# Designed miniproteins, single chains, continued (2), part 57

Each design is a single chain, and the fold is of that chain. pLDDT is the mean over its residues in the fold that is shown.

## One batch from the design tools (miniprotein)

Design m6082
Fold by ESMFold2-Fast:
Structure m6082 (fold): chain A 96 residues (1-96)
Amino acid sequence: AALDEAIRHLVEGVEALKNGDYEKAVEHFRRAVELAEKVDPNHPLVARAYLLLGEAYKKLGKLDEAKKWFQRAIEVAERAGDPELLEEARKALESL
């Protein structure tokens, strides 16, 4: 249930990003983080939520916030053992 709600917020956040509503995207991705972390802080969905939250902050021009979330995404992706997500997070950080 909590992971399903987290996934719903990730989907709604991505749609907000596509529509240029970056503040709404941040709200959805923050809610996804809270829900996914409660289930398992090392879950790949936590790393994905951190990565997307960083992308939303980058779009808002909040580069220091984006950097923090990309770094956290790297840490969780490493603990989750997800090499594709780890590479995405590293590339996102390098794009700053």
Scores: mean pLDDT 88

Design m6083
Fold by ESMFold2-Fast:
Formats: structure tokens, sequence, C-alpha cells
Structure m6083 (fold): chain A 69 residues (1-69)
């Protein structure tokens, strides 16, 4: 049961999480940024969001992981 409205909500949540993670990254809170980007990526994948958004989130996750190493 994943309705059209659920996908719209998921897209909004992904964008919000992405913004929050970016702010955490700027604060140097890499662990929180990584967790939030991972949540955004999971939601994007589960709800079939655009491939370009998924690729961007995957790149963001990788970049933060490199900072934590």
Amino acid sequence: MQEEIDREVAEALVLIYKAIANLDLEKGDYESALETYRKALQLAREHGLPDDLIAELEANVKEVEEKLK
C-alpha cells in the first residue's frame, strides 16, 4: 500500500533530510550527517524516486563516510 501521496511525502522528507544532513556536515557532525543521508537514501529507494536523486544521495553518503573513514 504505497499510494501516490506517500511518494510525494517521501520526496519531501528526502529533501528535508538532505538539507538537515548538509547542515550537520557544515557543523562537522559527520556521524549525524551520515545517518540522515542514509535515511534519505533508503526512503528514495523504497519509494522509487528519480535515479539522479538516488545517485546524488549515494555520492553524499560516500563523501561523509570518507570524512569519518
Scores: mean pLDDT 80

Design m6084
Fold by ESMFold2-Fast:
Structure m6084 (fold): chain A 70 residues (1-70)
Amino acid sequence: EEAKKKIIEILNSLSERNQTLVREAVTLLEYRGFSEEEVIKRLVEEAGLSEKEAKEVVKKAKEILKIEKE
């Protein structure tokens, strides 16, 4: 419950589009075992993000994963 609240807070700080992208990045990193570099590349190619934006999305996804592990 506490972890869920923190995750929602992180997502609410982002646009709806970026919220979806953060969730996808979490899935790719945790479920599919992708590296950060692979996730950045896919976000740029699939979602049309700049490299800088993709790095920010991955950073937020890593924060969420750290919270979930607690």
Scores: mean pLDDT 77

Design m6085
Fold by ESMFold2-Fast:
Structure m6085 (fold): chain A 55 residues (1-55)
Amino acid sequence: SELDELLARLRADPRVSEEARAAFEADAQKLVDAGDEEGLRRFAGYLRRLLAHLE
């Protein structure tokens, strides 16, 4: 999924701390478990903007 791809890119980026990566993965999992489609959409948008900012 797009979210899995974004999380993989985040995990591969050395500028993102281990703590931050764990927090993002936990947040994503909570949204998946809750079936929060709007939250997942918003979160994916946030990650896209974050990764664009790191470039």
Scores: mean pLDDT 79

Design m6086
Fold by ESMFold2-Fast:
Structure m6086 (fold): chain A 57 residues (1-57)
Amino acid sequence: SKQIEENAQLLSDKYGLDKEEVKALLEESEGKPGLAGIRLQKKYGLDANEVAELLSK
């Protein structure tokens, strides 16, 4: 979806991550910000709450 594409670009640009990897992880999280935040924390060491807040906008 367009929202997942835009969020993957945002996170890729902000944290210097591979956009396609982030996009796949967001798709796996079914658009749930909290789940995506936890997964990004586990894989890349990002703050799960910060990521969830960004994805909730």
Scores: mean pLDDT 81

Design m6087
Fold by ESMFold2-Fast:
Structure m6087 (fold): chain A 65 residues (1-65)
Amino acid sequence: MSKEEIGREVLKLRDEALDAIANGDIDRAMELANRARELAIESGDGGLLHLAGLTMTAVQLAATL
């Protein structure tokens, strides 16, 4: 995948993870956040890695409610 395609997919997975949190589906949100992180690592882009990390933090915080 191109770096542009990876960036677009990471953003899409982040939005889907946030939607899953809003729907109360924490397991799905966790899976989506993990997939976003794996792609961000593959990209080598620090900004995408940071965004994926923030997404995972949001899922973890929602899981404690």
Scores: mean pLDDT 83

Design m6088
Fold by ESMFold2-Fast:
Structure m6088 (fold): chain A 79 residues (1-79)
Amino acid sequence: MEELLKKGEELEKLGEEYDKQGKYLESTRLYGLAAEYYKKAGDLEKAKKALANGAGSSMKAQGKGDQAQEAYDKTLAAS
């Protein structure tokens, strides 16, 4: 269980790093993997946040950076 949370946190950190480097497609994939590990660990709030960050990076990858914050907020609101 601890190993799943740690792996999720490592992947989320890498996703954030890649997003900051402008590698938005890779960031989106890393956030998606982090969310899967968080779900397996039972941490649905961390999973939701990771998916929201991934949605933002996905919008940036499509050249829709102005929609990144909206995608993040909408994903966080989806319960």
Scores: mean pLDDT 81

Design m6089
Fold by ESMFold2-Fast:
Structure m6089 (fold): chain A 80 residues (1-80)
Amino acid sequence: SLEEKLKEAERELARATMVQSILEGALYFLEKLLEKETDPERKAEYERQIAATRQHLADVQARIDSLEKEIEELKKELEK
């Protein structure tokens, strides 16, 4: 049913939004660690982790955008 598909998409969006929030927190923490770090090797490690976290955030944002579009389409179909 369209209602079941909507509920599943909304659950997936909630999960993706939670992952986004966790990754944003991780990014903030890593950037603060990088600011305080004086060891070049550890700075390079934090920079790698920041780059990986930003890549993951981009992937999660693309998933959120896709789910929001799906939810909008399902809601329009249910309102007919």
Scores: mean pLDDT 89

Design m6090
Fold by ESMFold2-Fast:
Structure m6090 (fold): chain A 80 residues (1-80)
Amino acid sequence: AVDIGRKLGAAMSAVETLPPEVRAEVEALLREAQAHMNRGDWAGAAEHLREAARLLEAAGFTDAAARLREVADWAARKAA
């Protein structure tokens, strides 16, 4: 949980370097994922994290996308 939270926080910080149009959508998805996690909805969190990772990869931020996919996989495992 602590390591996953730090990874999510670092990914949110990296979003500041994105173009404004992509940044707003990725920020919204990451904040929704965090809200789902705070409510114990790990499946919903995983879906939002995967969508954010897809947008980051499309924008060329492959490393940040990979980190978010790791967090999404952890959340999906927690939901099962």
Scores: mean pLDDT 77

Design m6091
Fold by ESMFold2-Fast:
Structure m6091 (fold): chain A 57 residues (1-57)
Amino acid sequence: MEVEKYIREAKEALEKGDYFKAVELASKALTLNPDDPRVRELLKEAYEKYKEAMQKK
């Protein structure tokens, strides 16, 4: 179950603070199942955290 694997890995990346990786993995999951609300919510959360992290340079 590729979608489930990417969702799990994206959540792990978020927990570790690797927001770029979380966005990448969530985007992979979205490509496989664009209508999954779990994927859409996860991508939104990951992208919000990623934007915040970009300000820390």
Scores: mean pLDDT 78

Design m6092
Fold by ESMFold2-Fast:
Structure m6092 (fold): chain A 77 residues (1-77)
Amino acid sequence: DLDLFVEAAKEAGELRKKGDEAAAKGDYKTAAELYREAARILEEAARQLSNPGLSAFARKEAEYYRELAEKYEKLAE
């Protein structure tokens, strides 16, 4: 369970780094897409996690990335 969470968090973190790099270059559309994918990975992990605390934390992390994606989607308009 912890290993599943750690792997998902690592994958989401790598996507976040790429999203931050895209945002720094003014590529807000790509940044938003990368943050959306990070949210999806964490949301998927949350559904697979048996530990309620880890599942809740993964959902909270997914919501953070979803909000970040929405912010950059708005900036790309």
Scores: mean pLDDT 86

Design m6093
Fold by ESMFold2-Fast:
Structure m6093 (fold): chain A 68 residues (1-68)
Amino acid sequence: APSVAKAEAHEAAGEAAWAAGDYQAAADHYEAAARELLAVAPTPENRARALELEIKAGLALIQAAVSR
């Protein structure tokens, strides 16, 4: 079942991937975290947090593209 704990785990994994320079993995994890939050409940608070995570994912994809 979707959970906040799964979203937090994905966000932490995204941060670890970014620190390792694996920007594609970071983007994938941030996107997964955003999806988990919206799957828990599509509240205004969770939508705002999901948007923050999608912005982080977008920045990671830009970094991945620059590294190609």
Scores: mean pLDDT 85

Design m6094
Fold by ESMFold2-Fast:
Structure m6094 (fold): chain A 80 residues (1-80)
Amino acid sequence: SKEEIEKLLEELKKKEDELAKLAEENNDYEALKKLQELHKKTNEEFDEALEKNDYEKAIEILKEAIEKVEEMKKEIEKKA
């Protein structure tokens, strides 16, 4: 649903912001670069899904991005 997409976008933004702060605090510039690349790719794939009215694919893309952000956070925490 559109409401689910909006909720996932808010969750993704919050997690990306948290990851960026954690990476900056740990001077993990490689993590910041990977986050920027993930953000760009996710936005491109998400916009394409929306243009096709493929809301199920849009939801899948957002959920996958959230999982990738969480994994990147764990990698920074293992190094700290």
Scores: mean pLDDT 85

Design m6095
Fold by ESMFold2-Fast:
Structure m6095 (fold): chain A 56 residues (1-56)
Amino acid sequence: SAAAREALYARLLEAARARDNAAMREIVQEGVERLGFSEEEADRLGARAWIEAAEA
């Protein structure tokens, strides 16, 4: 759902802003294993969050 995607993205963005690559990997894995995201979708969200954090 859009709400689940937004919640996952917010968590990824926090981890990216903290420069915590290990936390980002765990959040992506949780998104795939627990929240029903595809690997491609979760990876795309992670990449987008990393780029957004770097733009600050």
Scores: mean pLDDT 83

Design m6096
Fold by ESMFold2-Fast:
Structure m6096 (fold): chain A 80 residues (1-80)
Amino acid sequence: EQLKLDADVVLAFIDIAIAITKLFAKRNPEKKEEYQKIIDELNALRDELEAKVAAGTITPEDLEEAMKKIRELIKKMNSL
């Protein structure tokens, strides 16, 4: 139960990151393709975590790696 709640919080962070990336894409339409790649990676990460939650195979390590990936993608977005 607690691990599932933690996963729900991480999934919420992914949704926020997607929303922020979409906002930056609107401000910088010349970089739309680069922002779309970041959105695609965030969607893939969300789908992977949702699948693990549904299968009951989610681990604390999965959540730590997901948070690290979110942070890396946000840094990549800000560098565009």
Scores: mean pLDDT 83

Design m6097
Fold by ESMFold2-Fast:
Structure m6097 (fold): chain A 65 residues (1-65)
Amino acid sequence: MEPKNGAEAIEAAKELAEQGREEEAIEVLQKMGMPREAAEAVVRAFVERPLSLDEAEREGVRALL
């Protein structure tokens, strides 16, 4: 698997999951070679919209003060 293709597929799956097209997001990840269970976990994480590391740090500091 190529890092460039993996990153592109993950970005596309994130966009699809954000639009509520979770099944299509899972299919995109599977087409790049990701196992079904891994694709489902990744899509679930996208639905939860995890913050980037810097965003999470900013929110943590904000919550403290």
Scores: mean pLDDT 65

Design m6098
Fold by ESMFold2-Fast:
Structure m6098 (fold): chain A 58 residues (1-58)
Amino acid sequence: MEAAHQQLLDEFTRALEERVAAGELSEEEARRKIEEFQAVVDARPSVSEVFDAIGRLM
């Protein structure tokens, strides 16, 4: 995974973990969203496609 994609995945994961801690999401829902985002990143999309996925999942 490219460093930029790894950074985006790490930040997305952290944001969802914070939302779980705040009671906005269940741990299961956050895990599902992280898995969906990881699948997008693993498909090696363009940066624009990654940002579209972030908007769709958050």
Scores: mean pLDDT 74

Design m6099
Fold by ESMFold2-Fast:
Formats: structure tokens, sequence, C-alpha cells
Structure m6099 (fold): chain A 78 residues (1-78)
């Protein structure tokens, strides 16, 4: 697949996306920005899982963190 990252690079990207998502929510970024970051995060986790770059346990942890951030965002954007 063109543009595939090493496992370490992919994990670093996922961590960066989680950090950006958390900061975006805390800083009151537009819902569209939050949704874009959340979507990018899910796609990177799925790609990492299918490529074998991350384990199922790691994927579960990333998704759980993303879901908690989404719950926080949902309460904020009511």
Amino acid sequence: LPGTLSPEELKARIDELLKRLEEAIKNGAPLSTVASLLTALYLEVIAGLFSGAITEDEAKEYIERANKLFEEAEKKYK
C-alpha cells in the first residue's frame, strides 16, 4: 500500500492525533475539526491493525481513548 509507515511511525502518528484531538476539544475547536481528527485517528488505528503494525490490545486502547474524548466533545457541543 503506497505511503505505509513503519510501526513506530504509525504509533507516533496515532499518539499525535490523540493529543491533537484532546487539545482541539479543550480549546473549543469547531465540531468539523474534532470530527476530522477523530476520523483520521480511527483510520490510522484500523490501518495499523490490518497491517500488523499494532496489536488488537493497542487498537482497543486507542479506540477507547478516542471514544472518551468524543463523549467529552459531545457534551461540549450540545
Scores: mean pLDDT 78

Design m6100
Fold by ESMFold2-Fast:
Structure m6100 (fold): chain A 59 residues (1-59)
Amino acid sequence: SKGLELATKLAREKGGAEKLTDEELRKVAEAAGVPAERALELAEKYGAAAGLTIALGEA
């Protein structure tokens, strides 16, 4: 999916998914068709990598 491709690209550029900013998490969510607020909520609760995985699974 476009969201997974963008997440992978940004994680490589930053040196890990945990280093993604809220703006980058929002962009990944938008690319995946997931509400940005949901992706940010899950990232805060479970960490950026796990939270994004759950959010992208909801798409």
Scores: mean pLDDT 77

Design m6101
Fold by ESMFold2-Fast:
Structure m6101 (fold): chain A 64 residues (1-64)
Amino acid sequence: SLEEARDRMELNMVTSRALIQDRSISLEDLSEEEVKRILDELKQTNPEELAAQLERTVAAAKAG
């Protein structure tokens, strides 16, 4: 549904930002292409960590 697509977009944005911050990587120092590359790499090398971060993000969103 349209709502599902929207929620997924917001979740991806929040998760991306949190992952970058957790890795001590400044968004201001990176291009959009570099950010995407790092996230794609993390998905492949650390799927468990990404899943845990997604779970935390969802829990935080539901609490707020």
Scores: mean pLDDT 56

Design m6102
Fold by ESMFold2-Fast:
Parts: C-alpha cells; sequence; structure tokens
Structure m6102 (fold): chain A 55 residues (1-55)
C-alpha cells in the first residue's frame, strides 16, 4: 500500500541518518525516493516535516 511504501522510505532515511549522513542529504534522498514512488508534492512535504520531528 501507499502507507507501507511511505514507512519503507522513512525507515531507509532513518538508517542513513543513524549512519551519519548529514540531515540535508538524508532529506534530499527522502524527497527523491518519495517522488519516484508517486507521492504528490504535498505528501512529500508532510513526510519531510514528520522526519524533522523525529530526527
Amino acid sequence: SKAEKAMEIMEEALKLYEEGVPLEEVLEELRKKAKEAGFSEEEIEAMVETFKEIA
């Protein structure tokens, strides 16, 4: 499902952040993968904001 795909993208982004990748690069990769997965711009921004809250 779309929700499951969003979770996968978020988990991958958290992995990169835990490995020491700079936040800016992690957010760029998050946006790229979400766009490739067919998320709208509004959905991508919501995902980015959620990530910033937990990172």
Scores: mean pLDDT 83

Design m6103
Fold by ESMFold2-Fast:
Structure m6103 (fold): chain A 73 residues (1-73)
Amino acid sequence: SKIDETVASLPGSEEQKEELKELLERIAKNTPVPLEQLLSAVRAAPRTPAGLVALGVPEEEAKELVRLLASLR
């Protein structure tokens, strides 16, 4: 999947990557955010949730995504 491809390109452990995949699948299922825009934002490695919230990601999921991306660095 596009999610699998994007997450495979990031550093981090298999456990961290599985957690990130689960979160991205949840956001894609439960929000109207286009998958391409979500994955582009992930690749940009955002340091704050503001950009993700602007895309339509709920604040709690946006914060969790930023936290997970920071853990991969």
Scores: mean pLDDT 81

Design m6104
Fold by ESMFold2-Fast:
Structure m6104 (fold): chain A 60 residues (1-60)
Amino acid sequence: SIEEFEKLRKEFESLPEEKQEKIQKFISDYMKKNKGHKKSTEEKIKLLVEALKEALKKYL
């Protein structure tokens, strides 16, 4: 899971600044909607990976 997160993070960092801002907002909203702050560290990482995958698909 952490290796997948690192791969997705590199893809995210390769994007234009404008797209990075949209993705960050999407992830923030996604984590809030799914109560990420109430989850364990491992569950937060899984949710973060899911949010990042969904955001990348939406904005790529």
Scores: mean pLDDT 77

Design m6105
Fold by ESMFold2-Fast:
Structure m6105 (fold): chain A 63 residues (1-63)
Amino acid sequence: SKLLVVAAAISKDGIRFAFGSVVIPEDGDVEEAKEIAKEKAIERAKKLGLEIKKVVVESFKIE
């Protein structure tokens, strides 16, 4: 199985406006994948010129 790791940058108004994702093996380095996904979301948010309130990360098993 594989894991999809998704990060979302959220505005002060609670809107998810920039995203980053990584697919890894189920036994892969989840912490590394979370950091990569966050970096992608933050980079995209910065290019949009929008303020980030927080970044959230979730992992999903892909079947």
Scores: mean pLDDT 85

Design m6106
Fold by ESMFold2-Fast:
Structure m6106 (fold): chain A 74 residues (1-74)
Amino acid sequence: IELSPLEQAVLMTLELAGERGATAREIAERLGVSPATATRTLNRLEELGLVERDRRTGRYRLTEKGRELLEKLR
């Protein structure tokens, strides 16, 4: 799977957030993109099974698959 630089940056940001995860807004602020761009990127990564969204908190976290993929990209 080829990931865009933005998709890779989102995954790395979520890795740093750990079990706490991050909202689309927090990711947008950290990466200097619009909230709409962050949400669209997160939706794509969720479809790929690389991130998951907590419906109660709205926070996104890396899945095991997402962590494994990041390690292979390094």
Scores: mean pLDDT 84

Design m6107
Fold by ESMFold2-Fast:
Structure m6107 (fold): chain A 74 residues (1-74)
Amino acid sequence: SEEIEKKVEKVKEILKEMAGELAEELASAVRTALVAGVPPESIGRAVKELLIERGVPEEKAEEIAEKVKEALEE
């Protein structure tokens, strides 16, 4: 739980910088996935798909998803 919250806070900081107003929604989705035991690779793919669905360009969505995945692997 504490480790999950630390990872969520780190991801939220990345998302605030790169995804702006989507940061809280995406951080909440990441927390839910972490609690459910979803691997970082799968969470990264889900974040990319959600960003694209919300109108973020694919290249930027991929960059954001990779940074989120890296944060979760640390």
Scores: mean pLDDT 83

Design m6108
Fold by ESMFold2-Fast:
Structure m6108 (fold): chain A 65 residues (1-65)
Amino acid sequence: SVAQEAANDIRLIGEGIEAGFYSVEVKGDTVIVYLEEETEESRKAAEEFEKIAKELGYKAEVVVL
């Protein structure tokens, strides 16, 4: 449902903000995580976020700026 999709989008955006990502963008069924810099810490955080996104039925992409 549209309401369920909106709730999932809000949750993912919130979790990305808490993880300290530069930006998080939701495009349909895809979540895009933007990293300002690729470090061991940011890579691990992105991997954990990707797991959460996939469990919610989203595709996940990571972009390093």
Scores: mean pLDDT 77

Design m6109
Fold by ESMFold2-Fast:
Structure m6109 (fold): chain A 55 residues (1-55)
Amino acid sequence: MLSLEELLALVDAWAEKKGLTPEEREMIRRFVEWAHKNDPARAEQIAAAIRAELA
């Protein structure tokens, strides 16, 4: 199981690479925090998708 810290670090790296606005980044971070707490399987899917895009 990924830690929330690791998951948010992936989101930050992805958002930076894609040039997302601070508002878009914050919205995605909040969604990911919710998913990590309430739907760990979805949080892992999000992490895998981000890693694929960063590769």
Scores: mean pLDDT 82

Design m6110
Fold by ESMFold2-Fast:
Structure m6110 (fold): chain A 120 residues (1-120)
Amino acid sequence: SSEDEEKLKNAIVSALKSKGFSDEEAEKLANEILIQLKFHEVDIEKLIEQLRNASEEELRELARKALQALLDSVDPSELEGLELLAYLLAKALFPELTELTEEKVEELTKTLQIIKEELL
């Protein structure tokens, strides 16, 4: 729904701003992420519910897989729901990703946790 889309967009904006993006940059990136999720027919209501119910360990595993997928140049069409969201966030945070590090996994995990908290 449009309300769920707006809620998710605002949560992504808040998370990106916490990572040092400006208001303008965060809104632009969040809009681009939402457009990609909609293009790939992600159920936004289900995505929000999955994110709300995800544990820190599940978000960390998701972050690690997303960073690896980005490093491997996986096509976004091969990813579903939360995997696609994590992938698009990884791309926004690390546009020039050359290696997977624990520090990058933790940064993406924290970003996903902020989105989860904004949606609670």
Scores: mean pLDDT 90

Design m6111
Fold by ESMFold2-Fast:
Structure m6111 (fold): chain A 119 residues (1-119)
Amino acid sequence: EKAKEVVEEINKLIEAGRLAEAMVLAEKAAKEGILSNEQVKEIALKIAEALGILSPELRERLERLTEELEKNKLKFTPLQLLLAALRDLNIEEAKKIEVVGTEEVDGVPEILIREPAPP
């Protein structure tokens, strides 16, 4: 089906080092509802690895955020997921980012993230 063909093309672009093109294609496919949340997570992981930024901490945050978004029945893009995970790593480890929704701004879907109150 269409999702398989798009994922194969994205993977080919990542393997070729064409990360910007891979991200653009993945963002478009996710926005059009072609990609599942699990496929979005796998693409984000591969891009992070290709960028040399994939740490065990980033991998865990990407997994946790994917679980949270799935529980809230939200659709997200690889860039939105990756940026949310990177933001989470830049706050105190005891704090969590709660995903509260997805909105379109100027035709681009964005994830609304609510930071938890200080302890």
Scores: mean pLDDT 69

Design m6112
Fold by ESMFold2-Fast:
Structure m6112 (fold): chain A 73 residues (1-73)
Amino acid sequence: TPLGELVEAAGLSQAELGELIGVSRATVSRYLRRGLFDPRFAPVLARRTGLVPVTEAVPGERLPRVVGARPLP
């Protein structure tokens, strides 16, 4: 998924992402599997990759879905 590619580019494990935002590795795994973006990921992903996620709203979901990425301005 586009979100999974961003996380891979950042060099972060699912456990490390969970520790950074205070959620379990299992929660991070669910977010990545569904392509759902937690805004708490934004600063660390931008800092490590130089990319900003492009997101769209998902009906019935609390979190938006990542559909791509673009370079930081």
Scores: mean pLDDT 77

Design m6113
Fold by ESMFold2-Fast:
Structure m6113 (fold): chain A 110 residues (1-110)
Amino acid sequence: SELEKLINEGKEKRDEIEARLTPEQRAVLDALATLLAFEIYSKNLSDEEILKRIKQLAEELGLTDDEIAYLAYRVKEKLEEFKKMSPVEKVAAVLDAIGTLLEAELRRRR
């Protein structure tokens, strides 16, 4: 699928992309990945719906192709982590992600 290609691209380029991201950019992408993973888990989204959601966020936030691939890969990792989490840990992860995005918005940093 197109989503699987995007995830594999992000996985292959992970170290290269991470080296080019600022700490703020990485924190924002990881927070977005956490919120998307929670949405996918909660709504049982299909691969097509996941891909549409990623593309929508990419357009709204002006993400580069590398950042989009990285986001898709991180979403997959966060979904695997959520399967191992308790309900309280899932809520804590979501609240932490929201806090990160609010701080980034207030600072207006990419």
Scores: mean pLDDT 84

Design m6114
Fold by ESMFold2-Fast:
Structure m6114 (fold): chain A 60 residues (1-60)
Amino acid sequence: MEEVVEDEKIDAAYYLLTNEKYKDLPIEEIFRLVGFTDLEEAEERFKKKYGKTPEELRES
């Protein structure tokens, strides 16, 4: 794709969420860092792609 799409942002968020270096950052801050302004939409897209919420990913 010629433009960055939400899926690419979600992949970046997954990388940050699973990286121990960033484990103490709030989920909201991680989504803001990758370019999301709507946390609820970001969480829904993440759940659709990975089958779990960012919170569940961190707790598992």
Scores: mean pLDDT 75

Design m6116
Fold by ESMFold2-Fast:
Structure m6116 (fold): chain A 72 residues (1-72)
Amino acid sequence: RAEEIRALAREMAAAAGMTFEEEALEYLAENLEGASRAQVVRVLAQALVIAGSRGRKTVTKEDVEEALKLVL
């Protein structure tokens, strides 16, 4: 569950040449535990886009919070 979300987040970020902050991974695990895989993927993709659009290679907890509001 939670570890699967963290693992997927790390894999998607690595594919984009990016990383997630530990607090961002924690927040994802807490808020997406009951979500479908499709919802998890959409939130992760949106968080990566938000961070990238701001010129960062690291996704923050704030980026994840914003992505959750846009997707869910």
Scores: mean pLDDT 82

Design m6117
Fold by ESMFold2-Fast:
Structure m6117 (fold): chain A 61 residues (1-61)
Amino acid sequence: MISKEEAEKLIEEGKRLIKEGREMIKNATDIEQLTRGIGIVLRGIGLITEAELALGESYSL
């Protein structure tokens, strides 16, 4: 079971990953860098979604 504090930490982590992946995409000079950036963004979105589902019981958002 994930705690409210852990869920908030996952949201913070997810936001950082999205920012990092987005920057990598902007600076990508080859397809490998572009693909990695996209993967990082998707992982960040996944963490935020997981945290939102966990937080739904503790507070309404």
Scores: mean pLDDT 78

Design m6118
Fold by ESMFold2-Fast:
Structure m6118 (fold): chain A 65 residues (1-65)
Amino acid sequence: SAIKEVSTKLLAIGTALDIGGRKVEIKDGEITIYGRIRTQKERELLERVRKKAEDVGLKLTVVEY
C-alpha cells in the first residue's frame, strides 16, 4: 500500500542519514528528520520522500540542529 511504501522509504532514508548521526521520528501522521542535510544526494532523496508523503496525506518535516 502507499502508506507502507512511504514508511519503508522513510526507514531507508533514516538509516542512511543515521550514518551521519541523524535521527528520524514518526508521530501522529507526521514524519520528522533531524540533523543537517549536507549532500545533494541526501537532499534529492528527502525531496522524493516528501513528495510521496504529501501524495499519501502525511507531513514530512526536516529540522536542522
Scores: mean pLDDT 68

Design m6119
Fold by ESMFold2-Fast:
Structure m6119 (fold): chain A 81 residues (1-81)
Amino acid sequence: SVFAPLSPEEHARDVAAADAMRAETDKLIKELEEKGFNVEEIKALVDRYVALIRDPSATRLERGVALVGLATINVILKNKV
C-alpha cells in the first residue's frame, strides 16, 4: 500500500538518494546565491523534503512525493545556473 511505511532496505535506499540529491542541490543553491538570487524559500523547501524522506514513519506516498520534489528542484535550479 502507498500509505504503508517503507521497509528498512527501501528507507535506506531513499535516504541515500535524498543525500545525493541534497549535496547536488546545495551546490546549485550556492551558485545561485553567489549570483544574487534569494534562495531562502528553496532552502526551507529542500530541508522539508529531506526531513520527510529521513522520517522512518513516513508513508511510501509521502516519501515518493518528497523524492520527486527534490528531483524537480534540482532540474529547475540546473536550468537557472
Scores: mean pLDDT 84

